# Designed miniproteins, single chains, continued (4), part 64

Each design is a single chain, and the fold is of that chain. pLDDT is the mean over its residues in the fold that is shown.

## One batch from the design tools (miniprotein)

Design m14206
Fold by ESMFold2-Fast:
Structure m14206 (fold): chain A 92 residues (1-92)
Amino acid sequence: SNFDKALKEAEDYANKLVADLRAHWEANAATISRDQMERMISLARQRLMAYIIDVSKELNLSDKQTEEILDLIMQKFGEEALKVVREIEAKR
């Protein structure tokens, strides 16, 4: 279904954003602050939200279906990003 396709595209992009954050933070683990990581999460959230909206429109999803994907993916992204923050903080 178009819903399953949009959900998978959103999950793949969210996973890419988490991986990009992880790589950047691991390269800077000695100096990067919690506040800097949280700002980067906020910027990634904005990009992810825009991506989900665009993909949902391209696949002709309803507003309700778009909201469902946003709720699922944004929550999961936030949890995974915070897990990476904790891993980076533990390396200090």
Scores: mean pLDDT 90

Design m14207
Fold by ESMFold2-Fast:
Structure m14207 (fold): chain A 57 residues (1-57)
Amino acid sequence: MPLSEIKVKIPSEEMAKAVGEALRVIGDGLDNGIPPEEINKKALEVLQKAIEEAKKK
């Protein structure tokens, strides 16, 4: 369904910001010796927030 594909196309700018913030969280976690599972949860939370923001516009 072409229309559905257009709707799920999140702007690259919003996604780039989310990925950048997630990478920062991962870096900080690794520097502090946080387990990968904890780091992944924090990174996922940042990405989820960005998706919610993208859905508003």
Scores: mean pLDDT 69

Design m14208
Fold by ESMFold2-Fast:
Structure m14208 (fold): chain A 84 residues (1-84)
Amino acid sequence: SLEEQAQQLAQQISQLAQKYNLPAEDVMEIVTKAYAENLSVEEIEEEILARHPDLPRSAARELAQAIQQLVDVGQQINQLLLEK
């Protein structure tokens, strides 16, 4: 289900944040911006690196992909709620 997918993505993002010692507040701000502005993976990666320039590019990309997937799932849930 979309709900299970969202939960799994949220857990993955949390685990990546812990692995790379990223503050939860910073991650939440990036997720919020990605949702509000419909950011691409590349734009999310740029936001992560702007806040954490010492982070490996591969780690930033992995986080950006997970965040965009979470945003996409959330948008799908919202569309389903509006249509039914």
Scores: mean pLDDT 82

Design m14209
Fold by ESMFold2-Fast:
Structure m14209 (fold): chain A 90 residues (1-90)
Amino acid sequence: SLEDKRIEKLLEKNPKLTREQARLVLDIRDGKLTIEEAAKRVESEEQRRVLVFDAVFIRNETLEQVARALGISPEEVERIVKEYLEELKK
């Protein structure tokens, strides 16, 4: 499908992402979901880590910008990024 091709291209550039994480990134990029709206719908720590990863590594946003969008501290953003990167090494 068209979605599958877009997911595969995103994974080629970001091989540490899962297919589900890539789909979430594309929804944000397509304007179907803003990072602020996604933050309101986050029900799990894994979903929050995906949003933080997209903002920092895909959009190259600062920790301060991401923290403001999610309503958390910059220190918490840094912690989430560090923990997520360690999990992606496995």
Scores: mean pLDDT 67

Design m14210
Fold by ESMFold2-Fast:
Structure m14210 (fold): chain A 75 residues (1-75)
Amino acid sequence: SRLEEIERRAEEALKRGDLEELLEVYREAEPLVGPSAQAAYDAVVEALEEAIARGERRPEYVLELLRRKVEEAAK
């Protein structure tokens, strides 16, 4: 399915530290994001752009940044 393909590409990009590819995968997935998930989606995109800008490519640090931004957006 399209979701399984998107998830696989996202996991592979994260493992490689290829945040540009990960960001592209999220952008391709935007039409699948419902209104209730829009704030979380925007937070993920912003977090990935921030990680790229500061050169952070370690998966565990990128995931922590995504988690923090999504949690802040849920307020």
Scores: mean pLDDT 80

Design m14211
Fold by ESMFold2-Fast:
Formats: C-alpha cells, sequence, structure tokens
Structure m14211 (fold): chain A 90 residues (1-90)
C-alpha cells in the first residue's frame, strides 16, 4: 500500500512537476519522450512512494495539456497518469 504523505510533500511534488513540465515544453520531442520513459521507470521502481506518484501524475497531466504533443507521447503520458492514479488508490 502507498504510505500517506503530508499536504506539504504533495505540494512540493506538484511544484517540482510544474517546473519540470515548463522546461520540457521548450524541449524537443525526444527529450519529452525520455522524461516520460523516466517517469514510467519511477512508477515501476517506487510504486509505494506517494511523492513519486504525485510527481508523475502532475507531470503527465501537464504534458497532456500541451496541444502540440505527439500522439505517441500523449498515449505514454496518459498511461503514466492512469498508473499513478491507480497506485495512489492502493
Amino acid sequence: SVSEISPEQKEKAEKTAQRDASILKTQDDSTKQLALDSAEKLLEEEPSNGVSLYYVKELSDLLLSEPDLPADLKEKAKKNKEKAEELLKS
């Protein structure tokens, strides 16, 4: 099961994701793919770490809001978001 995190830890994770997403929006698609691959790896390696789960959920959601994100990267971001949300329910 996922350990509950403090509201402060959640806010910090979300703020980190917002910063990283802002940087990624200025980068090429290959860099965005590497970031999404790293997020997928984080979900596999740290499925019980609430900070990691909130980070991946927020990052994926912010990248999905990007109108020019390629379809394959949208699918990966959607899968990462859904996986993070499922793990957070555990």
Scores: mean pLDDT 86

Design m14212
Fold by ESMFold2-Fast:
Structure m14212 (fold): chain A 92 residues (1-92)
Amino acid sequence: SMEFLNKFLREAAELLREIAEAFRNNDTEKALQYNEELRKLVAEALKKDPSLEPLVKRINDALVKAAQENSTPEEKAEALLEIAEEVESLVK
């Protein structure tokens, strides 16, 4: 349903922003916690709507980019904020 999709998109965008903020603050523990919450949210969403797979891939690509050891905290945050804005833009 559109209500389910909008709720998922808002919660995913919020978690992505929280992960970005954790990276900016060099808070690895919080980044891992929010990442685990996002993984669970995504898994539940895919069970209900498999058509979300392309969006989930884009989210995962951004998380992989943010996890690169040679990236700065700002570069990590920017990658996550970009995908968070994209996800939020899909809310109707």
Scores: mean pLDDT 85

Design m14213
Fold by ESMFold2-Fast:
Structure m14213 (fold): chain A 101 residues (1-101)
Amino acid sequence: MEEEEKARKEIAKYMTKAVSAALNGDDEAARKYLEEARKIAEKVKNPEFQKAFRLMVEAGELAVEAMRAYREGKTDEADRLFSRANELATQAIKLLEEAKK
């Protein structure tokens, strides 16, 4: 589906920028990039793809929080947040593969 594939790529682009901004200490830029990713996810008309894309954004939000915790030396908190982000990302991938059928 051409529209859903474009949305997936744009969400991934903004999430990558958000995580990079958070790693570099630019928490404001990270927040704005996550907001853009969320808006793209919410505009997707197919409910299965929208659900998967919302989970991708949630994983990105947790990854941004993990980067912040890591910068603050809160390694255990960062590891927990990364683990949860990975769980949501894995769930999103499964939903995306099911939606493509």
Scores: mean pLDDT 84

Design m14214
Fold by ESMFold2-Fast:
Structure m14214 (fold): chain A 73 residues (1-73)
Amino acid sequence: GAKLEVTLAPADSLATVEAAIRRAAPGAELERDEAARRLTVTLSDAEAPLIDQLTRFVQALFPQARVTFVEEL
């Protein structure tokens, strides 16, 4: 598993990005930090290929967002 942080550009909608991640990874736990414009994504049982796929999906859909790997779970 892994914990990821998605930092949004000022023009990106936090709700839209959250909804997209929930569709791509329904088992993910999501925490919003609206002041920092950041989503924390927790994937407890995800293997590296699925984590990589989610990262690429977010970057493709929201090219100004920054996805950071925080820790392995």
Scores: mean pLDDT 80

Design m14215
Fold by ESMFold2-Fast:
Structure m14215 (fold): chain A 69 residues (1-69)
Amino acid sequence: EKEKRLKEAEELAKKLEPELEALQAKRSDDPATVEEQKTFLAEKVMEIIEITGEESETAKKVREEAEKL
């Protein structure tokens, strides 16, 4: 069960990687929108952790990189 939850957490977190990359690319052009959207991205990571009960490696990386934006 834990292995299955971890796999689901990783798959959900990987879906957030394109959003993170889009924010990183947009940071120089529109920092105000990036500041707002990085908060929503962090909330999505927290929802994955709450739903699955696991923080995958990708989820941790997305959260940390979003915080650096």
Scores: mean pLDDT 77

Design m14216
Fold by ESMFold2-Fast:
Structure m14216 (fold): chain A 68 residues (1-68)
Amino acid sequence: MSAAIARLRRAGAPDEIIEKLKEMVEKGEDVSIATRKAVEMMNQLAEEAAKKGITTPEEIEKFVKEKL
């Protein structure tokens, strides 16, 4: 798990995505599957934020928290 967290942090994942990864693993998800889901969530949130014209860091953080 620590290696997966390090990889996501290096990729610029917000803390909310890291916490979702931890929760999925604690609930019995395989680390590889949980990591794949976390990356997919990150990509989807980035695409939705761009489509809505969300550009400020504060609005991006609020958007991520509301979606997760």
Scores: mean pLDDT 73

Design m14217
Fold by ESMFold2-Fast:
Structure m14217 (fold): chain A 93 residues (1-93)
Amino acid sequence: LSEALSLAESILNSLKDKLSTETYVALHLQLIGAKEVASLGPKYALEAHRELLSLLKNLLEEAKELSAPQATLEQLKNQISELKSRIKELESK
C-alpha cells in the first residue's frame, strides 16, 4: 500500500500544472481518503486497496489524456495489476 500511495502522490503532483483545478482537487481528496482508510488498520485492508485501485485507475486515465511519459503509464499499470491481485487474495478469505 505505502508504495502505491507514494506513487499516486508523486504522479498527482507531477500532473498538477496540467490538470484543471476541479480535477486536481477531486483526485487529491481521493488520495486523502485512501490514506485515511489505510490508517484504520487490517480490518479495512480490503477497502483501502479498493479505494487506492480506484484512485490509480483515475490517475491512469488522466495521465493518458495528458500524454504523460510512457514510464509513468507503465508504473501506474504495474501498481494497478498488483492491487488487483492483492484484492483477489483478500476477497478469498
Scores: mean pLDDT 81

Design m14218
Fold by ESMFold2-Fast:
Parts: C-alpha cells; sequence; structure tokens
Structure m14218 (fold): chain A 59 residues (1-59)
C-alpha cells in the first residue's frame, strides 16, 4: 500500500475516515505535515495519486 511504502521511506501516514471524506495526514521526514481530504468514493489509485502529487508540491 502507499502507506507502507511511504512509511518505509521515513514518512508518517495517518488516515481518518468520517461519513463524508477520508482525511490523510502525512508527516515528512523533516517534520513538515500536510493534510489531504479525498472523497470516500475515490479509488485506491486516485488516493495514491493525490497523495504523491501533494508530497511533491510540499518537497
Amino acid sequence: SIKEKLESLGYKVEIKENDDFIEITITLPNGKKITIRVPKDFSEEEIENAVLEKIKEAE
């Protein structure tokens, strides 16, 4: 999974679901945090792509 892959690279990944969306909080190795909200109907691939794009923007 993207979570396991990122955690192996020194990122911390926290996933919270509610009734409307999935909230993903990523802590970069330098301690910077980014939060992404995606619709619950997103596929695993759509979630992975959104996460990777946000990380690239933050780095």
Scores: mean pLDDT 79

Design m14219
Fold by ESMFold2-Fast:
Structure m14219 (fold): chain A 100 residues (1-100)
Amino acid sequence: SLEDARREILARLEALIAEIRARRASVDEMLQRLGELAKWIIGRMMRAGAPEEVILAVAQEFSALLARLREHADDWEARMALLDEGRARIGAILEEAVRA
């Protein structure tokens, strides 16, 4: 279900962000791992029957996040703030989709 997909997606996103923080991952590692997670998330949403507009909105948020992370390659604190903002934005999109 879309509700199950939302819970699993948010858990995996939070776990990846926590691991990035704990390991102090490079920007290249962050971009690679977030890109892989984004592909998995899109596939998971498709399998859950999420509306195309919701899938597109989540894809756009990941695209924007990855671009902003590249712009802050030398600023760890800015990248951590961007990850928190991205997680919150993606979470809000999914929560609204489940409530609809």
Scores: mean pLDDT 90

Design m14220
Fold by ESMFold2-Fast:
Structure m14220 (fold): chain A 71 residues (1-71)
Amino acid sequence: SHMQLREQYSQKGGQAGLQNADLEIEDQKKAGKELDEKERQQYRQDMSQKGGLVGRHGADERLRQQALAAA
């Protein structure tokens, strides 16, 4: 269903966002720009939310393209 597809893409996007945030935090630490706990938490939260939103929009666009292709 449309709802299930959006939920799956949102979850995957959120997970990807968290992974990207963790990688960026690690890169910043290696560069000598260590983030404090509050900054790390905020960054992870922001990236997770952004990833989830992007995933959901991607699912909606894919569903739209499939509908167009079905004639």
Scores: mean pLDDT 77

Design m14221
Fold by ESMFold2-Fast:
Structure m14221 (fold): chain A 98 residues (1-98)
Amino acid sequence: MKQVTINIEIIDKKAKKPKKVYNAKIHLPDTENTEQLAEDAAKQIEGLIEKAYKEKGVKVNVTVTVDERSAPLVEQKLKEAAEKAGKKYGFEVKFSTS
């Protein structure tokens, strides 16, 4: 069973150089509750973007490790949450997988 790492960079569009960087690592086990864990991870990302907005000049890096079979669902949920929060708070969100 192969694991996939999803990397999410959340960048304040007005900040050329961040004053602080938050790093978060989320590991999602291969379980029947994967959808619920994906939703929880999405909520955590939304909260991190909100905190970054309040602190000004902050960059957030999120690394999510997930089973390859669950990766499409997790990636979709994370993209929707990050795009919505990014648009709301004026952050650029970049996704990459490894």
Scores: mean pLDDT 75

Design m14222
Fold by ESMFold2-Fast:
Structure m14222 (fold): chain A 64 residues (1-64)
Amino acid sequence: MGAEAGRRGIEAALAGDAEGAAEGARKHSQNGDSGSATNAAVGAHDAGDREGERAGTEAANQAL
């Protein structure tokens, strides 16, 4: 569940939008699925967006 929020998080992270990435990841973690938050962090890392990577990682940890 929340695949749409995860996809938006990844797209935001790749575009350098750390706030959008964090929001998408948080919504996904609240649905009990941290996978999308992790994917958002990986996408941000690959794009060189360190702030988005950190936001996605924190959201994934909150899902634990």
Scores: mean pLDDT 60

Design m14223
Fold by ESMFold2-Fast:
Structure m14223 (fold): chain A 96 residues (1-96)
Amino acid sequence: MLLELKVKTSEEAKNVVKGLVFAIATLKKLLKTLEDEEARKLLEEAIEYYEKKIKELAPKLTEEQKEEVIEFLEEVSKLLGIEEEEKKHIIELIEE
């Protein structure tokens, strides 16, 4: 499902991106436990939608706000056991 985000400030964009980062990390962790092909497909589609929204919002962030989001991703990655390759991919979405 396509989500329309009415973000007015860079601070709001930063907070939304943090939420999307947490959501993606959680869904990627769930994918490692799921064997059902249909469920996996739905979660992969959800991840793609959230990644698209990060790419859309990231240009609204200041360099300092991007650093805050990356720091948040580091903490989330430690909490959820996200692999380095997956973490790098999310960082690329934020820095582009």
Scores: mean pLDDT 81

Design m14224
Fold by ESMFold2-Fast:
Structure m14224 (fold): chain A 55 residues (1-55)
Amino acid sequence: MKKAVDAIREAVARADKAGLDTLDGLVQSGLPPEGQKLLQQMADSGRQAARELAQ
């Protein structure tokens, strides 16, 4: 299941790389609570969560 979690993190990292300037500003202003929720969901339903996050 950790494989699915890793895949999602990679997708997020790629998106972050494309919009580092904008994303970095948002993260610095306030931690993204969505990221925390996603982490928990991935750990619970790794594969299912990955699919939902990918959309």
Scores: mean pLDDT 56

Design m14225
Fold by ESMFold2-Fast:
Structure m14225 (fold): chain A 123 residues (1-123)
Amino acid sequence: MKEEEERRLEEEAEETEKKAPEVGELIRRAVAAFREDGEKGLELTRKAVELAAKEDPETAGRALAVLARELLRLGREFRESPRFGHIAEALRLVAEAGLKNNSAVANAAARRALIELARLEAQ
């Protein structure tokens, strides 16, 4: 990841934790869980998406964008792992929620996530 993309992801993650601390905590736990258990990571991702949907569209959109970028990083890291299937399912779930959100940020992140996921699956 480029330094500027990493910095923006960190800033958006921090803002999500400030405005929606429970959503930010679930995103952090989901990302950590995928390193040990794909099913648990997917379960925590579903909970994060559900909780984010209760926030305003802009806050929900930023949370979904952060989660999509973190899941893409995991997808690249675990592409050849049995965990990749659960990461791909989680990323599709987040992208579907992002496309249904009224936020341009969420819609853009969702479209990018689906394109990048398709590239990972084709390699």
Scores: mean pLDDT 79

Design m14226
Fold by ESMFold2-Fast:
Structure m14226 (fold): chain A 91 residues (1-91)
Amino acid sequence: LSEELRKEIDEAMGTIMASVTKLALKTTTKKLKEGKLSIADAQKSIKDGKKLIEKAKKLSEENESGQKLVKEAEKALKDLEKLVAEKQAKA
């Protein structure tokens, strides 16, 4: 593959991965708030989300739009982590 084509593929993959991860994390947060999801399921989503964000970040190293979506996914991850911590602290 040409360097240009490889870069375009990586940028597209990073963008898709970040977007899907952000949506999944936001959906998990909503369901956890509504009591429709266990803390264990939310913790699994956090673990899976961290791995996907790291992959999307590497694929988006030269893509500013992808980097912005990665930051949005990271914010969604932090929001979910905070909610899980708050629910655990209330016992």
Scores: mean pLDDT 85

Design m14227
Fold by ESMFold2-Fast:
Structure m14227 (fold): chain A 65 residues (1-65)
Amino acid sequence: MEEELQKFRDELKKAVEEWAKRYGHPEAAEEALKAIETDSLENAMRKLTEIEGRVLEEEARRRKA
């Protein structure tokens, strides 16, 4: 279970890093990576959802322009 949890965290970190490279949101990526490393998985998922929501709102504003 713990090894599977660590694997999931590593996959999330990799996804966040690739996402940051693609979309250029380094501050959001840094916040997400910190949450994945330091928080429980449940809290990390909550924070990732909040961070992604903020970024999607910013991208939506850009797309409407």
Scores: mean pLDDT 73

Design m14228
Fold by ESMFold2-Fast:
Structure m14228 (fold): chain A 69 residues (1-69)
Amino acid sequence: GVSAEEAARIGAGAAAIKADGDPRLAGLMAKHGLLELGASEEEAERVGRFVEENPDASAEEIARAVAEA
């Protein structure tokens, strides 16, 4: 599982990229972060799609999705 600190880091990074207007890149960064932490490609893709498809998702909501992977 992903630690709360690692999930918060990924969530904050993805939220910052979304604030710059690139939800697709935010989703890719969340996916990449999860893969580096040993998550499966299926779990990482699921979280990446969640970030891309939910433009209003907060850093906290993204961190929760990451932590549940």
Scores: mean pLDDT 81

Design m14229
Fold by ESMFold2-Fast:
Structure m14229 (fold): chain A 111 residues (1-111)
Amino acid sequence: NALSDELTTRLQTISNSALRDKLLRLYEALVPLVPEEARQPLVDLLVAYGRYQEGDLSAEADLFTSALELVKAAGVDTVLKIVERLRSLGENDLADEIEEALHAYRAFTRD
């Protein structure tokens, strides 16, 4: 998968090897849940989250934007499954970020 190769290459900017390995495992766990058009937003989200976790506070805006693009591409029902999967893996911080983007998306589209 070309996007898996892209993720691996982009994660080389993350110095913590355990964090890189975790993000690759999260991609493998989540990619079966997402449609083709949501896979690029998922890669962007995981890269932004990795940078943010390493203390790059400038990645916070990228993290929210990537989460919002994932919601737009995957749809609400798929994103709820992603959140459930992340929580089952103990990834509550990333799940909270995605839920915040989901709430913003739903408020915009419903109200």
Scores: mean pLDDT 85

Design m14230
Fold by ESMFold2-Fast:
Structure m14230 (fold): chain A 64 residues (1-64)
Amino acid sequence: SASEAGRAFGESVAAGKPDPAAARALAEAITREAPGLARQAENLAKMAEDGDTAGAREAGDRLG
């Protein structure tokens, strides 16, 4: 599920407009599968929600 959510989010970032819903789905999947990364996953979702394309991309690459 994290891999599938990560692909959807990655596609939105590549298009230059991070999808906040895809970022939230990815954050939830990462939190479920790797609880130690929950804070980093939440930061990713927040960056996407705030429209920080560069930050969201960097955080996604670090988590993927």
Scores: mean pLDDT 77

Design m14231
Fold by ESMFold2-Fast:
Structure m14231 (fold): chain A 93 residues (1-93)
Amino acid sequence: DEELKRSQEEKEAGDLSGQARNLRNEAVERARKARTPEEAERIGREALDTLRQWAQQALDQGNLGTKNVLEGVRDETEEEMRRVIEELRRRLA
């Protein structure tokens, strides 16, 4: 059943995208509560490394759609973390 297979693939991609967005949100909140900008940078680096590993695993499995979604979440995470770190530097200066 072609429709069932397509729906399953879409659901699996959506579930992983949700997990990646949760990882992003948790990392951003942890970074906002960081005591130093350097700690926030470490938190951001760890989250980006995890997302990169998930994207590479998706690519290795031939799932280009999931890989592209994970790379998008990684880019969004990098931009949001940059803003959080800049705000922290201003607040702690």
Scores: mean pLDDT 78

Design m14232
Fold by ESMFold2-Fast:
Structure m14232 (fold): chain A 83 residues (1-83)
Amino acid sequence: LEALQRELLAEVEASGGDPAVKEEAVRRLLEALGERLGPDAREVVRVMLEGHELIRTEGVDAANERFAPLEPELEEKLLRALA
């Protein structure tokens, strides 16, 4: 994960801070976290990726309205994955 993070940060730096490159780097880091931490983490990552896309297309308020009711379930899943 740390190696992937360094590689993606280097790509962002090489792009001169291109927002599209930064967005793709965040997506790849979240996917890698889901792969390493197992099924519960994958579900949390899926919801985070959906939230990121919703923020990009519809804004932060729309993402918060959709995902706020899911926070307790996602917190429990994340804690189980990290334990």
Scores: mean pLDDT 68

Design m14233
Fold by ESMFold2-Fast:
Structure m14233 (fold): chain A 77 residues (1-77)
Amino acid sequence: MEVIFNFNDGSTFTIYADTDAALAEAVDKLIEAAKKNNVTATFVYKGKTFTTGEELVAAKPKDGDVVDLKVSKPFTL
């Protein structure tokens, strides 16, 4: 599946994952990158706020779905 992350500055980043585990791992790596840069990252999908890849996967995103990623400042992934 393909999940599109929309940054609050209007830029986008896409995760392609064949399994729920792969999607959760990719999201957790993004959270880890934010933490390393002392950045607060918040995911919003279908009106709900998520802080882990496991929580996002539990919401069962579909191919082509958009997740809003709110970051306190730009950071390197």
Scores: mean pLDDT 76

Design m14234
Fold by ESMFold2-Fast:
Structure m14234 (fold): chain A 66 residues (1-66)
Amino acid sequence: SKSVELVLEITKEVEEKLLKDPSLSDQQILDIVGELGGLAAELLREGYSEEEVREKVFKKMDELIK
């Protein structure tokens, strides 16, 4: 489904950004990727647009890595 493809795409983009940060451990990356993938799936089920989901997910990512 398009929702599954979008969640996987956003999850991959999050992973790629986190892997560029040398201060993050492998466990921190796995935990953040899992949390943000789950958030993306939840927001899509609630009817948010792709743009709103991306904005909310990446904002949450920035909060988690601060």
Scores: mean pLDDT 86

Design m14235
Fold by ESMFold2-Fast:
Structure m14235 (fold): chain A 125 residues (1-125)
Amino acid sequence: DLRALIDKHSPTETQRRLLLVFLDAVLERRSEEELAREVREVAREMNLSEEAIDYYVRLIVEEHRETMRRLERAKTKEEQIEIMRESLLRLAYRLDPENYALEVLAKDLGVEIERLRELGSSPIV
């Protein structure tokens, strides 16, 4: 259940609502413009800054574009579900406020986000 996956991986109400908008846009085959408009509306209702709104719109539209491209090539319902599951998990991770803070910090320091994540990760596999 993709909606249960959203609930499990959405620590904030903002993240949960944005992921639901993304999932509905994928399932209903909405355009990038329609998705961007809905994301902006939800983000404004959640009192996000215009800078944060622009950031989240970009992330969600980019993920939607890639997801729709992958779904076009999917041959089975099982493959379609896996593509949507992977996209939701990837987007949930990117929409986490901690990741936004790391991206701002990475930009200010002139380093890649992945480098900062490596420094904060556990060495135990």
Scores: mean pLDDT 75

Design m14236
Fold by ESMFold2-Fast:
Structure m14236 (fold): chain A 75 residues (1-75)
Amino acid sequence: SMREKMYEAALETARLYVEKGVEAAVEYTAKLRYENKDQGLTATVVVNSLEGIKIDGAPKEQLEAAEKALEEIRK
């Protein structure tokens, strides 16, 4: 389903953040948001979490919550 594809993309974004850093992940999620502005539930959550980390330089509970939510949906 389309929702499954969106969640897979958001999970891939989180993975990209770990491997390539925040800049690459933000750029990827920005593209997802633009192409899927009406469907960007998971992409929006990930972007908000990454923006919070980038601004404050500290991990946000939102990032962990997003990752856990994506894991549960993927199951």
Scores: mean pLDDT 53

Design m14237
Fold by ESMFold2-Fast:
Structure m14237 (fold): chain A 86 residues (1-86)
Amino acid sequence: MSPFVQRLIDELEKYIKEKNLSDGEKALVYAELAVFLIKHLLARPEEVQPLLDKAKQYLENTTEPVEPEILAATKRYIAEAEKLLS
């Protein structure tokens, strides 16, 4: 993994912890970062797959209602990332 990509992931993990985001918000942020890394930084599948897995895990395990717009956006980013990795 590139040091720059790892640094972005570390900063995101720190932000999530400090802001106490909901599971739906965490899923959205991980999915959005996954798409960004593929499209703009040409990140490798092995660098992105853990972020995509976390997005899916938070979305599947949420105990709170996810706002419809956040749910729709998260699903779109997951689908886009999976298509880009195929």
Scores: mean pLDDT 81

Design m14238
Fold by ESMFold2-Fast:
Parts: C-alpha cells; sequence; structure tokens
Structure m14238 (fold): chain A 95 residues (1-95)
C-alpha cells in the first residue's frame, strides 16, 4: 500500500540523516557513503519513476558534497528533507 511505502521511506530518511551526520564527523567513512548510495539506487529501481530517480540522485550528490566538505551537515540535512518531501508527494500523486 501507499501507507506501507511511506512508512518504509520514513525509516530510510532516518538512516540517511544519521549517515549525513556520521559523514560530517568522519569524512573517511566511505563505507557509509557507499551503503547509502546503494540504498538510494535500490529505491530508484523499486519505484522505477524518472522524477523520483532524479530526486534520489540529488540526495546521493548531497551525501557526497557533505563527505567532501563542500556542504555543511545542517545544509545537507535541510536539502535531504526537502527532496524527501517531494519524493513522498510524488508517490502519493502517482499511486
Amino acid sequence: SVEDKLEELDLILKYLISTTRALGRNPTRYDLLTEAKNILTAMGDEFNDPEIKKLLDEISQILTDVQLGKMSVDDGIKKINELYKKIKELIKKKS
């Protein structure tokens, strides 16, 4: 159901926020970056929607930018939350 998908998305969001904070504390945690990117890729494949895939790719780039010190943790989290709101609205609209 749409409700079950949204619940799963909320758990993944919590994971992505935690990963963003961890990458800000230790930018050498390439294992966390790789795992988060793999999760985002799997989500894109599951939803199979080009608009959702584009938003997930933007989240992946934000994680990379935070890890490289090009973006603050707080700015990264803010942008991830905004992109995630758009993903949830697209899922509701397309269901």
Scores: mean pLDDT 86

Design m14239
Fold by ESMFold2-Fast:
Structure m14239 (fold): chain A 96 residues (1-96)
Amino acid sequence: MEEERKRIIQEAANISTAAGVLIAAANFLLDLGADPEIVKKAIEYAQKAIEFSNKAVEYALKGDIEKAREFLEQAKEYLKKASDYLNEAARSAGLT
């Protein structure tokens, strides 16, 4: 249904935006003395969240709603991992 496709595209856009903000926050934490290896992992997973959210949009536009959902769920998983590493980076900088 058209509403389902619009929902997937909107959620994917929200994930991409959140991942972009997370990358900016991770770089800021690096400047505050966060562990560079943890920051790198946060950025890597945020970039994967953007990659898979783009795939979700691509397949939604092609009408492959099932694959679009699969890519959207993968994007959500990568965003969660990125957020977890961002929290570890904040702790390494003395921010808890």
Scores: mean pLDDT 90

